# Designs tried in a protein design run: designed miniproteins, single chains, continued (3). Part 82

Each design is a single chain, and the fold is of that chain. pLDDT is the mean over its residues in the fold that is shown.

## One batch from the design tools (miniprotein)

Design m10840
Fold by ESMFold2-Fast:
Structure m10840 (fold): chain A 92 residues (1-92)
Amino acid sequence: SLSEEERRELEEALGLLERLAKAKSLEEALELEKEFIEFLQKASPVLQELVLRAIAEAKPLVDESKSDLERLKIIAEVIIARIREELARNAP
């Protein structure tokens, strides 16, 4: 099961990523990506490993037909899905 700290980190990451997925401009998305990366650098290995696996999963879904904003949103949506799944598996 997840520790209370690991659960809190997943929930905080989810909040940042949900804001990124709703971003209306590339500038807004890049600022939110920066905040997420800074958060991730201080996070536990559980979140870091989950994010790395989710990014690898998302890579085939982003191609040259997608804008930079669309690519960031697709990656965020895949990470969101994996976080929600992890939280559901470890529900109290």
Scores: mean pLDDT 85

Design m10841
Fold by ESMFold2-Fast:
Structure m10841 (fold): chain A 74 residues (1-74)
Amino acid sequence: APSPLEVVREAGELFDVPEELLESVLATMETLSERDQNVLAAIFLDELLKANPDAPEELKKKVREWKEWLLSRA
């Protein structure tokens, strides 16, 4: 399974999140414990879903599955 950092990068790229913002989130995550990385990653994915209600359903499903997986490890 991918790391929380890999999930955040992939989801950010799929939703065209500005690179500067994405790198800032990833840099913050690297300072956190593994548990807190999973929590912050899940929050980031939840915010992407809220900001992109019209995104393809397959993408939203993938992001929801990643969020559930991250929270199961928190």
Scores: mean pLDDT 83

Design m10842
Fold by ESMFold2-Fast:
Structure m10842 (fold): chain A 67 residues (1-67)
Amino acid sequence: SSLDKNTAIAQELAPLAEQYAAETDPAKRQALFQQMVDKTVAMMKEAGGKLTSTATPSTPAEAAAHV
């Protein structure tokens, strides 16, 4: 389910989220936030691609997997 996938994403992001919460430097915080966003988008697009059976890759990782 989408809830189970959200839980999996949360577990993947947990180490980055902990670093983000502990980080006080705005530049490092921005970098950590960007990494979390990129991972979430990649995981969601991978899951969506499989569900919709799309042949067109949405991410560089997905493109590599389908070539």
Scores: mean pLDDT 66

Design m10843
Fold by ESMFold2-Fast:
Structure m10843 (fold): chain A 88 residues (1-88)
Amino acid sequence: RPEVRLVVELPDGTRLEITVHPDGHVELVLTLPDGEVLRALLDRDLRPVSPEHAENLERMFDYILTLPPEERDRVMDAIGRALDLALS
C-alpha cells in the first residue's frame, strides 16, 4: 500500500496530521495552539499500540470536542477518511 497523509490546519494554529502507513497502522499527530504535540498510533485493528497512545488519543478527542462545529466536522471527516483507507 502507498502511504497516505492528510493534514488539517485550524485558524487557532492547531494542526492534525494523519498518516496511513503501508502496513495499515494509522498515526495521528495533533499540535495544539500552545505547541504541545500529542501522538497516537493505532494498529491494523484500529487499537492504540500502548496505554500512552490510548491516553493521547483520549486527550485529542477531548480537545476536538471543544472545537466549533465547522472545525470539529473537518477534523472528524479527515479521521473518518483515514480510517476508511486503513480498513480498505
Scores: mean pLDDT 82

Design m10844
Fold by ESMFold2-Fast:
Structure m10844 (fold): chain A 73 residues (1-73)
Amino acid sequence: SLERLDALAAAHRDEVLEAALEAQALEAVDPAAARELRLRTERRIADALAALGADAAAVAARRARLDAELAAL
């Protein structure tokens, strides 16, 4: 249902905000760890978008880009 999708999106917004604040705190001490945290958070969002029925090709392309960026760390 739409209501369930909205609730899931809200939960992910809270997770993204928490991760962003943690990454910001890490930036001054360990910028590599901050970048990895941001990339892993975006990867989890891509997985959530796939679960919500987002376009499979677009999600796959986004996941591939994020996996490549993580591998380059």
Scores: mean pLDDT 76

Design m10845
Fold by ESMFold2-Fast:
Structure m10845 (fold): chain A 61 residues (1-61)
Amino acid sequence: SFDELNALNQRIADAVAAGDLEAVKKLAEEVGLDPEEIEKLFKEDPKKAAILISGAAQEKV
C-alpha cells in the first residue's frame, strides 16, 4: 500500500541521512537486495544506494 511504501521510504531516508550503515543494510535485506553490495554502493554513492533500495521497496509493496 502507499502508506506502507511511504513509511518504508521514510525509514530509508532517515537511515541514509544519519549515515547509519547497519540500518541501510537491514533495509536492503528487507526489500530483497544483497546487503554486502548495498554497503559497497553506500560507501561510494549513498544517494544511488537510497534510490536502489526505494525502487526495490516499491516492487515489493
Scores: mean pLDDT 81

Design m10846
Fold by ESMFold2-Fast:
Structure m10846 (fold): chain A 120 residues (1-120)
Amino acid sequence: MAAELQRVLELLDKMGHSEATKQIVEALLTGDVEKAIEAAKQLTKEDKKDVRFILEVILELAKFGYHHGDEAAAAVLRELAKKGLLEKSDIPLLEEIKENALKNGLTTLYKTATEVIEKL
């Protein structure tokens, strides 16, 4: 619900996450693919901890089978990979995202996670 989204964004602000990370989380929860792409493009190599946090959020969405976020989560992974922000050390978390996406029918996220892992 809209009230829960506001509370999540306030928590992210208190935890010191970047504005781009807050926009990504909002886009993931609302299924806004275009916003997810635009926000992910703002991330840099300085945002390593924010990238890890974003991957952990995507994993939670995959574990819960959050179909509304499927295409937005896949778009974020593609943009992070394109920008070179994913490392071999992220493979274990990406494998968990891939397996949970497969189990819960997030077909776009599963396909994208597979492609991203193969290129790392």
Scores: mean pLDDT 83

Design m10847
Fold by ESMFold2-Fast:
Structure m10847 (fold): chain A 71 residues (1-71)
Amino acid sequence: MMTVAIVGGPHERKRALEAGKKGGLVVATSEEAKPIAEEAEKLGAKGIVTSDMKVAADAARRTLAEGGTLL
């Protein structure tokens, strides 16, 4: 089951690291959140850095449709 965290800044680091520990997906929507996505990848997540909010929204919708968890 896929776990996804969408993060816009460093105050969301805890959610990103929880997704990382579960081997999920972290979508960083800003340059400030990019280091958090990289930390989550070291824990086993996949990281995406994008300013395109459609990419983030599509990842969230697909996760929920497949019975996954949004953090």
Scores: mean pLDDT 76

Design m10848
Fold by ESMFold2-Fast:
Structure m10848 (fold): chain A 57 residues (1-57)
Amino acid sequence: SMASRLGARAYALSASAGASAEEAQRNGQKVADFALAGASEEEARKLADELAKSAGA
């Protein structure tokens, strides 16, 4: 689904920013859940970007 793809992208962004596998997985799930709840693709992408900026902190 689109939600799964957005979640996978959020995982990859967090991982590349230095997040642990556990943190990257949680961030991916948060974005996927946000999309499933009716968020637009743009809103989901923005959330993924914000989570990646905080990754590994």
Scores: mean pLDDT 84

Design m10849
Fold by ESMFold2-Fast:
Structure m10849 (fold): chain A 68 residues (1-68)
Amino acid sequence: SSARELEERRRELGREIVDDMLRKLALKRGMSQAEFDALDEAQKIALAREIDEEILKRVQEVGRKLRA
């Protein structure tokens, strides 16, 4: 059904977004695309945790600038 296909595509998009964010963080650290592609699942999970901290820092920085 189209509803099931939409749900599957939504999950695929979610994975693509996470991978894109992880890749951007890895490149920021000086990793190449090939090095990122070679990361295992555990290493990608570790990077995902660091993205959460990066987002929090960005939110705090924007809030500080808006108050200044």
Scores: mean pLDDT 68

Design m10850
Fold by ESMFold2-Fast:
Structure m10850 (fold): chain A 77 residues (1-77)
Amino acid sequence: SSEADQLLEDAVVLAALGMPERALAAYRRGLELGGDPNATTRSGVNIGKLMLELAPELREEVLALLREHGGDLSLYE
């Protein structure tokens, strides 16, 4: 949905702003609303990878959400 897609984009923005708790909350909610766990930005960069680059402290939580929602974890090795 549009709301799910927006939340995944918001998560990346919040991570870039140094707001990891808000970034994780937006990412979790976006996936819960049916957002694609393998989603990419308009430039083709995987959103989960950007989350880990911008907020490496969230690595375990992001990977757990990807496992729960059927994300391709091979992209994160």
Scores: mean pLDDT 85

Design m10851
Fold by ESMFold2-Fast:
Structure m10851 (fold): chain A 66 residues (1-66)
Amino acid sequence: MSPVEALMKMGLSREEAEEFVREVGYDEEKLDKILMAFAVEKALNPEAAAKDPVGTLRRVKERILK
């Protein structure tokens, strides 16, 4: 599954998912770490992640990429 498809299944639009993958520079290792951390955040706070998946993803990205 492409990273774009994975992000779309997590609640992002295709445009948002493509932009996010581009911002990470197509680094598969970093993308995998971000997606795993996002899955953990979603498990811990499913309602918050469902209401604001983009905000949750940005917070996770900041933790991983600094």
Scores: mean pLDDT 74

Design m10852
Fold by ESMFold2-Fast:
Structure m10852 (fold): chain A 81 residues (1-81)
Amino acid sequence: DEIDEIAKRIQELFDKLLETDDEEERKKLEDEIKELIRKGLELQFEENGVDPSIKQELIDEMAEAIMEQLKELIEEYKKKK
């Protein structure tokens, strides 16, 4: 299942984000995660019989919001170490 593979890849990249202090690596990982989130949302809408193009703006907004939440979570995690 493509959605399951995307979710697994996002988790792997997120784990790498928690361990990296390299600014360039962090930005690359964030960009890749955001792109995977968008693809996952598009596939999920397609599987539920909804055309992704109808929801493209919502998908983009959701991907951005999820990335902001992930960044906040990473900052909190690193502060606790």
Scores: mean pLDDT 76

Design m10853
Fold by ESMFold2-Fast:
Structure m10853 (fold): chain A 64 residues (1-64)
Amino acid sequence: SAAEIEEQLEEIERMGVRGVVLRDRALLEEAIAKARELLKTSSGEMKERIERLIEGLERALASL
């Protein structure tokens, strides 16, 4: 459901923030992997939102 996708997306966003704060490469890679899994079952606006999140996480990972 949309609510379940929103909850999963929020968890991934929190994981990404934690990864940046801790400079934890493995945690950022885990967040990216989870976002990519969520992307497989998403469409429309939600897909675009998840794609933007993945881009942000990959940029964060590259800057560590």
Scores: mean pLDDT 86

Design m10854
Fold by ESMFold2-Fast:
Structure m10854 (fold): chain A 80 residues (1-80)
Amino acid sequence: YQDLREEALAQAVAEGRRVGLESSSLEEIEAAVEAWMAALEEENRLRSLRGEPSLTPEDFEEIRAAMLAAARAAFEARRA
């Protein structure tokens, strides 16, 4: 529910920041974000199969956008 979505968003922002600090290019950031999102989607699918609450496609789009924004901000801050 709200805790699951809130936790996923917080983790995405934290991981995005880490990715931005560690990546050498925007292309690397995009690849890392896609890999992390794919892992999250697989976890969510397994949770759904076990009868637990799952994130919606809309939630995934918001989480991806938040992670990418955090990564780009961290990358720019490191560059400057």
Scores: mean pLDDT 80

Design m10855
Fold by ESMFold2-Fast:
Structure m10855 (fold): chain A 78 residues (1-78)
Amino acid sequence: MRSQKILEDSKETIKELLLKSGFSEEHADKLAEAIANDSPASVIAKIIDEALKEGGKLTIPVVKQIYESVKRRAEREG
């Protein structure tokens, strides 16, 4: 999906939530962009896993829901 409003709203909101969860700005930006651009779930899951290794935490319920949704979709793709 490439709607400018959805891209900007989703990217900014997700990036803020990821930063509040302790993700680095680089990982937060990369993940928010991947989600906004509807990247493959396996790719999104890999970005989340790498960010978590650097000290990111799933402390915000919305971020946890996004991660769980992406994991379920990645399992379906595998």
Scores: mean pLDDT 66

Design m10856
Fold by ESMFold2-Fast:
Structure m10856 (fold): chain A 100 residues (1-100)
Amino acid sequence: LEELEEELKKLSVEELLEKMREILEKMIEKANGPEELRKAALAKIPGLIEELLKLSVEELEEYIKELEKALAETTNPDMKEQGEMAIELLLAAKVIKEKE
């Protein structure tokens, strides 16, 4: 979604950080795992965002390409939805890095 990256570029760093948080919350909620694991994952969101923002733009682009390739080869709707959210998450991190 080249259009998605253009939309993300219009957002402030604060709005992008909020969007990353919302995406991670949605990914955890849709995973439908045990409540204890979901609560643990939710508590890790700030740390996960921090780790993603430590990645270089080049590393983020490489992960996005690998996810796009994996999504092209899968027929599982749940894997497609999770992968699409993961791509949006990585794109948001990349846009933040490009804004400095």
Scores: mean pLDDT 81

Design m10857
Fold by ESMFold2-Fast:
Structure m10857 (fold): chain A 84 residues (1-84)
Amino acid sequence: MEKEKFEEAVKLFEEAARDPQHAASLTVKAARLMKELTEEEQRKGAKYALDLADKYPQYKTTIIEALKNVLPEIAEKVIEEKKS
């Protein structure tokens, strides 16, 4: 059940990366699904989303903003950990 939500969130992040017109809504939906998962899965999902943002710069601001708004503690931790 939790794995299915994680996979759905990942698919939504991927869709957002390839669809800039709907990126904001898709990213928010993905982040909300992640909020229902374990902290470890939230970190993993957020890291994946940030990795996608690096490959698709056009939606980087959208994904970071959505993560901070829906999962502020996880977003902060993952952004800092990417520096290490």
Scores: mean pLDDT 77

Design m10858
Fold by ESMFold2-Fast:
Structure m10858 (fold): chain A 61 residues (1-61)
Amino acid sequence: SSEKKAQIIRLISDYLREFGDLWQRLIDARRAGDSAAVAEADKEIDQLNKEFLKKMKEIDA
């Protein structure tokens, strides 16, 4: 439906924006050699990915 399409576009847009920010933090941490900051960014990316997939499944149901 057009409603589902709009919800998917919104979720993808929000995901890409937040993922981009977290990915930049990860790259900056790797360049600095900060293992703790790398682990923190990886954890936040993992949480973002899990939440995105959960919301996508809810739309597909």
Scores: mean pLDDT 87

Design m10859
Fold by ESMFold2-Fast:
Structure m10859 (fold): chain A 65 residues (1-65)
Amino acid sequence: ILDVASLTAVGLHLYIKYGIEVRIEERDGQVIVTIKEKDKKKTAEAKAELAREMEKLGFSGIEIV
């Protein structure tokens, strides 16, 4: 299930909590999330948080770059 509003809310959560800009895009039925952060540790923490939030919302098949 793809819910753009819920995905946008997760992106806003990451921006508020970590100061990380997240872009969410859907292409050919796949959701692509781009994390704009130079710090590898901060990126890893954001990816873990994103995965947890997506799991809670029931999202699957998400590509994180």
Scores: mean pLDDT 68

Design m10860
Fold by ESMFold2-Fast:
Structure m10860 (fold): chain A 59 residues (1-59)
Amino acid sequence: MNVVGLRVAPDDTTEYKPGDRVITNKGNTGVVMAVAGNWVAVQFDEDVGLKGEEVVGKV
């Protein structure tokens, strides 16, 4: 399953929901599949594997 669990960046107060397009601190983009507190499951546009990136905003 090409879905990676990422933490939301500490300074990010954005409310994420399934279906939102997001960008990470490394510039990778994807779609939110699930949200659990400060954790977001993201399906990336590229096959990026587990990178330990943080979500920094919506696209």
Scores: mean pLDDT 70

Design m10861
Fold by ESMFold2-Fast:
Structure m10861 (fold): chain A 92 residues (1-92)
Amino acid sequence: AIERFEAALRELAARRRAELEAARAAGDFERLAELLKEIVEEAAGTISPELAELAREAMQIAADVAAGRLSEEEGQRRGEELEKELEELLRK
């Protein structure tokens, strides 16, 4: 199961290579982060809608912690729960 997700990530990153390289060359780290997020979400979506939802939730937790809306402790706890669900989905 993990191999399919990794294959999808590799394929999507290859398709978006020009955009990733352009963002890096411009020093546009905000755009680079957005592109990487889109690649991960799309790769997860090719496996299942549930994986795409978990990817979105993980990114939201990280954003909320960075913005100070969530404590690091609460963010870690929520992240651990999502990691367990992700592992179950990847194992089938």
Scores: mean pLDDT 71

Design m10862
Fold by ESMFold2-Fast:
Structure m10862 (fold): chain A 98 residues (1-98)
Amino acid sequence: MEENKKKYLEVRKEIIKAIEGKETNIEEMNEIREYIEKGDLDKAAEKLREIHEKIKETLENLTTEEKIEVEIEILKEKGELTEEVKKEIEEARKEEEK
């Protein structure tokens, strides 16, 4: 796995954990979780935008295929990678290539 793809995968996993109210190993993600728990949704949204801007360069260096592969790995770890989901991913890939 390429370095940018690994970085994106780790960031995506930690964002999902923070949104689900789970503790993360990334301080910035824990700050989002803390703001959500306190009901400060405006600060949580601002912090999430800052993280999005931080990963924007990483996202710009990833191909559509690499982004799809990261989402597949996330679904696989959650046990949500069903045959139906795999078909939807293949259909999305075909649409992006045409």
Scores: mean pLDDT 68

Design m10863
Fold by ESMFold2-Fast:
Structure m10863 (fold): chain A 55 residues (1-55)
Amino acid sequence: SERAALAQELVETVQKFVRGELTMAELDALYDRAVALGDKGTALTVEQIKELLLA
């Protein structure tokens, strides 16, 4: 399902963040997909990861 694929991409995004490999472009793309699917939980989590990258 689209939501299961989005959840898998969120897990991969967190793994990239831990490795220092995550880009803002990847976060923006994931955020846009979460918003398009109405997945507010994933969208909020992406915003929290963005704040951690900017800290």
Scores: mean pLDDT 83

Design m10864
Fold by ESMFold2-Fast:
Parts: sequence; C-alpha cells; structure tokens
Structure m10864 (fold): chain A 95 residues (1-95)
Amino acid sequence: SLSLELGLELEKKLEELFPDVPQEKIIRAAMLFHGGLKQAIEENKLEEVIKSMTEESLGTTVAMQLDVSLSEEQKKEAAKIVLDLLKKALEEVKK
C-alpha cells in the first residue's frame, strides 16, 4: 500500500528530525498521516488537499499530532517532509 509505505517513511524521517520525542508519539503521528493519506487517495481528493495546505498549517498539524511544542523552524522542517511525501503520493497516483 502506497499510504502505508509513505507513513513508514514519515515515521523514520520524524525519528531522525526529533530524536528526543518519544517513539509512541512519532508512531501516532505517522499512523494519522497514513489514515488521512489513504482516505484522500480513495476519495480522489489528494490534489485538492495539497493545494489547500500551507507550510504553516502543516507544521502546526504535525506539532498537534506529535503532542509536543515545536519551534517555528522545527514546524517548517516537519512541514517540508510532509509536503514532500504528499507530492510523492500524488506522482504515484497519477501513474
């Protein structure tokens, strides 16, 4: 499953970016991403979802899903990771 593969990639990248965040919080955030991505793909809404997102809104969402306080720079780096994975998913779906 594409959504599972990208969810696992997000888990690994968040572990590398936030080594001090408990693993259970990272796994929870990755699971939420997997579920949301799967739904967006199944409903054919992935492109609309990507177009509606800002780097700021993505960074805030990641901080909320991890249930941790992140700096603006940390939110920005997390948002870039998520946006890259969403764009990879869109490219694969368009094949």
Scores: mean pLDDT 86

Design m10865
Fold by ESMFold2-Fast:
Structure m10865 (fold): chain A 100 residues (1-100)
Amino acid sequence: MKLSKEEKELVKLILEEIEKLGGVYNFHRKMDTDGDGTVTEEEFLETVKEIAKEKGLELSEEQEEFLKQLHKEADLNGDGKVTLAELSELMNKLKKQVES
């Protein structure tokens, strides 16, 4: 995955929040409002928008579209729901893309 500077900054924001929460498991649990073990696109978008807002940042339409694409890429079976395992794999890929 080739990330723009703006996309890398958004990914860093997500990774920093994951570290603050104590790992991908706690981040997934925070987004999993219904407690069914899966995260929808809506839950993912709203959680990241809330994190950005707490840091004084408003997401652009391009950043929101990027987040939708990330959720779709994590959703390996195409059911619109992301498991902890799928989210963990996505976060590992993203971390590799922002490491310098």
Scores: mean pLDDT 79

Design m10866
Fold by ESMFold2-Fast:
Structure m10866 (fold): chain A 89 residues (1-89)
Amino acid sequence: MSISEKVLKVLEEIKELTKDNPILKKSAENSIEHLKKNPDDYSGMLMDLGSLAVHTRIFTMMGKLPKEVGEKVLKLLDEAMKLIEKEIS
C-alpha cells in the first residue's frame, strides 16, 4: 500500500470522527480531494494535516469538539505525518 493510500485511509477515518463538526469534516474532505488529485505532493499533504491538527486543537479547546474525539483525530494526524516524514527523509 502506497504512502498516499495509507494517508487517505487516515483522512477517511478523521472525516468519520468529525462528521458532527461541519468545518472539520469539510477540511478533511478538502484534504482527501487534494490527496487524490496530487498523490505525490508530500509537502501539500503535510500542510493539510498540520492545518487539520491546528483546527482540531482549537475546536477541542473551545468545547466545540469532544476532547476524546479531538485526541483520536490528533493521534491519526500524527501517524499520517510520521508516515510522510519517513518517506521524504
Scores: mean pLDDT 85

Design m10867
Fold by ESMFold2-Fast:
Structure m10867 (fold): chain A 63 residues (1-63)
Amino acid sequence: SKLDEFIEEAKKLAEEMTPEERAAVESVIQAVKDYYERTGNEDEAVEIGKEALELLRKRFRPE
């Protein structure tokens, strides 16, 4: 599912991060899951989550 793909991508990103940064990624994962359960919009929830992860990546590891 799209949610499973998102979780896999988030987990992969978190492997390169510090424990503090991993906590931020975990927060995004939890928020996406909660949003999906609340709204039923998996596509929207995943897209929001992916954008949040990209911002976290740029924030913690800017190139």
Scores: mean pLDDT 78

Design m10868
Fold by ESMFold2-Fast:
Structure m10868 (fold): chain A 68 residues (1-68)
Amino acid sequence: SDEEKLEYAYELIDKAMEELLKKNPNPSRQEIVGVLTKVREELLKQGVSEDIISLAIQRALDDLNRRL
């Protein structure tokens, strides 16, 4: 279902961002974009639609902005 795919996308993005922040607490925009691009590629390979991926990435960026 789209709900399960969206949840999976959130989990994958959250894990990738957590790993980035553990290695570098102040990541550059380039590092953030690099991580999100790799996650997008993986989700596309698993058949997750571009619309769901875009929603999950936007949520992750919004959460990051709230920490600023």
Scores: mean pLDDT 82

Design m10869
Fold by ESMFold2-Fast:
Structure m10869 (fold): chain A 95 residues (1-95)
Amino acid sequence: MEQERREKAAALEAKYLPPLEALLKEAVAELEKKGRLDVVKEAREDAEELKEAGTPRVMVLGAEILSLAVLLEEKKADLELAEKIRKKVGELSKS
């Protein structure tokens, strides 16, 4: 039972972690060019509570990315990037 749970977690990480890491890295690079690393920092801090609670890496990374999209919309920092993030996350959810 524990081994099966670990294998399922590893399979989810192998499937979702690389595209989510790539998406976050791309978004951070765009915001760095715009001088909006304050939004990146806030999204990371929002995800740290989940990380401290022992939440799986895929879920922590997903939460950071979604928090980033919300902050981009609320602060009107980059509405186009926020829409792009939501679309890519939606595509991954349907896979």
Scores: mean pLDDT 77

Design m10870
Fold by ESMFold2-Fast:
Structure m10870 (fold): chain A 62 residues (1-62)
Amino acid sequence: SSLIEQVLESFETLVKDPNVSVEEQRSALERTVQYLRSRGVPQKEVDEFRKKGEELIKEREK
């Protein structure tokens, strides 16, 4: 799988962990976005990852 697929799967696992707070989830999302940019991932893919990550966090808040 691509790097984006791997980090998204890892992030989905993190968001599903009941021991990880929403604040920690948001912090992890920002760190992952910075990591992807540092690895030369195209901005469009980084933006799509951020959008999906934010949607996962919102679903967890409910």
Scores: mean pLDDT 81

Design m10871
Fold by ESMFold2-Fast:
Order: sequence, then C-alpha cells, then structure tokens
Structure m10871 (fold): chain A 97 residues (1-97)
Amino acid sequence: KEAVERLVEVYADDLGLPEEEKEKLKKEVLELYEKLEEAKENGDLDKMIEIYKKLKELLPEDEVSIALIEALEKAKKEGREKEVAEKLKKSMEKRKK
C-alpha cells in the first residue's frame, strides 16, 4: 500500500495534478489493487485483466501492468486460464501464511 501511494504521488506530481485529483487517483489505484488481490485469490483471470487495464489507464507509464495484461490475455488465448488461476491462487495462499 505505501509503495503504491508513493508511486501515485510521484506520478501525480510529475503531471502537476491538483491535490484533489491526486487524492482521488490514490483512492482509485488502492481500490483497484484490493480488487486485484481478491481476483488473484479467486483465480479470476478475466477480472485481473480488467483491473490491470484500469491501472494502465490511470498510470500509463506502468510497464508492469502492460506486461501482465499481455501475459494473462495470452494464457486465456492458449486455454491455460485454469492452470494460471490455480498457480496464482497457491501463490496468494503461500504469501498469506
């Protein structure tokens, strides 16, 4: 959360966004990351792709979100969505413990 807030702050400052827009951006990005964690825990690749696309729209310079969107869409196209979903679900369980 703190690292995400700092990323948004630097990006907003570079763009010269007003304080109100900066706080709104922080809130939207944090809400998307919370939904992303839920989607990963549920193995919902469609929801993850949707959330990463929204993150890319809010933070266009986020190369990580761009790469992840491409990787998840490729996994769906190859019929590997169940395999990737199970792997992500296991990864989330391991981090929670």
Scores: mean pLDDT 69

Design m10872
Fold by ESMFold2-Fast:
Structure m10872 (fold): chain A 68 residues (1-68)
Amino acid sequence: GPPREIVIELPSMEAVFALLSELREAGVELEVLDMSSTRLVVRVTSPKTVEVEGLVLEKGDILVLRVA
């Protein structure tokens, strides 16, 4: 099917980078597609499905991490 897009709203860019660190520690490999002062867009590149922080992440999923 088409890749999933998951939008996650966070209080700050520090929280965005903290979540990325947690995902990487859980074995999620990520490619940065776009970055601004209030938003980061990443693609999941790791081949194995990972469950972390209540999220189920699959290869090809796009995460939009934005400051709310």
Scores: mean pLDDT 83

Design m10873
Fold by ESMFold2-Fast:
Structure m10873 (fold): chain A 108 residues (1-108)
Amino acid sequence: MRAVEALLEARRFLLATPRAKHARISVREWEADGRRRVSLRIEAFDENGNLLGEFAAEDDDLEAAEAAARETFGAPSLADALVGLLAEAMAAGRLQGVDWDHDPPPAP
């Protein structure tokens, strides 16, 4: 699954699922073979911590994935598209909290 497809499925699921109260988000970027890659995981939970849905994708071209996000969501990056869909879900009363699992930024 491509990152933009995972974002679209997560958006549809969250807006359609009133029981979704928390989300856990994992976004990882890395370089392999001279290409920047991205891994995205969105997990949705109810108020009791039960997993309701999981949406995961890996793209081997971050620039192409960000271009697809701009075309599909009008967002300048995958992170902005993700923040936008979470804000939309929260505005719809679907989410009360978001946990962000980030890899720490590489030391300078």
Scores: mean pLDDT 78

Design m10874
Fold by ESMFold2-Fast:
Structure m10874 (fold): chain A 78 residues (1-78)
Amino acid sequence: PLEEIREARRVAREAGDEGSVAALELALEAAENPENATLVTAAALALIGEILDAELNGAPEEVLRALERALRALKEAV
């Protein structure tokens, strides 16, 4: 789970997508603290928001796929 989220963060950084980087950093903190339900929920909602924004604004497919993988990895971490 952590490695997939870290890889997604690298992809977002290379794309210059600051919003996705912030959501992925929150997801890393949540995956390291899965008992913190508030943090996990906040991270999941942030990733969902970035996925929707990416789809609506035509972000690179690699960024969208990375965000989707990170959300799946976060769900598996909890």
Scores: mean pLDDT 84

Design m10875
Fold by ESMFold2-Fast:
Structure m10875 (fold): chain A 73 residues (1-73)
Amino acid sequence: VEAAIARIEELAKRTQEEAGERVREAAEAMARAMIAGTRADPSMAQANVDAMEAQAEAILEAYRRLRREEEER
């Protein structure tokens, strides 16, 4: 449980570092939700880590798309 929580926090931090401060609140909110879910149901620990990884990737992809649109504007 603690290892999964640490991994979720690490993923949120990496997402903020890569996409910048504008996604900090979203990454922190995701981490809080996944950590709360893992504490409520430890059997979901791996699924919550996997979900956090998928959402972090989606945020980074969205951020890349927004940067491209701003460059073209």
Scores: mean pLDDT 73

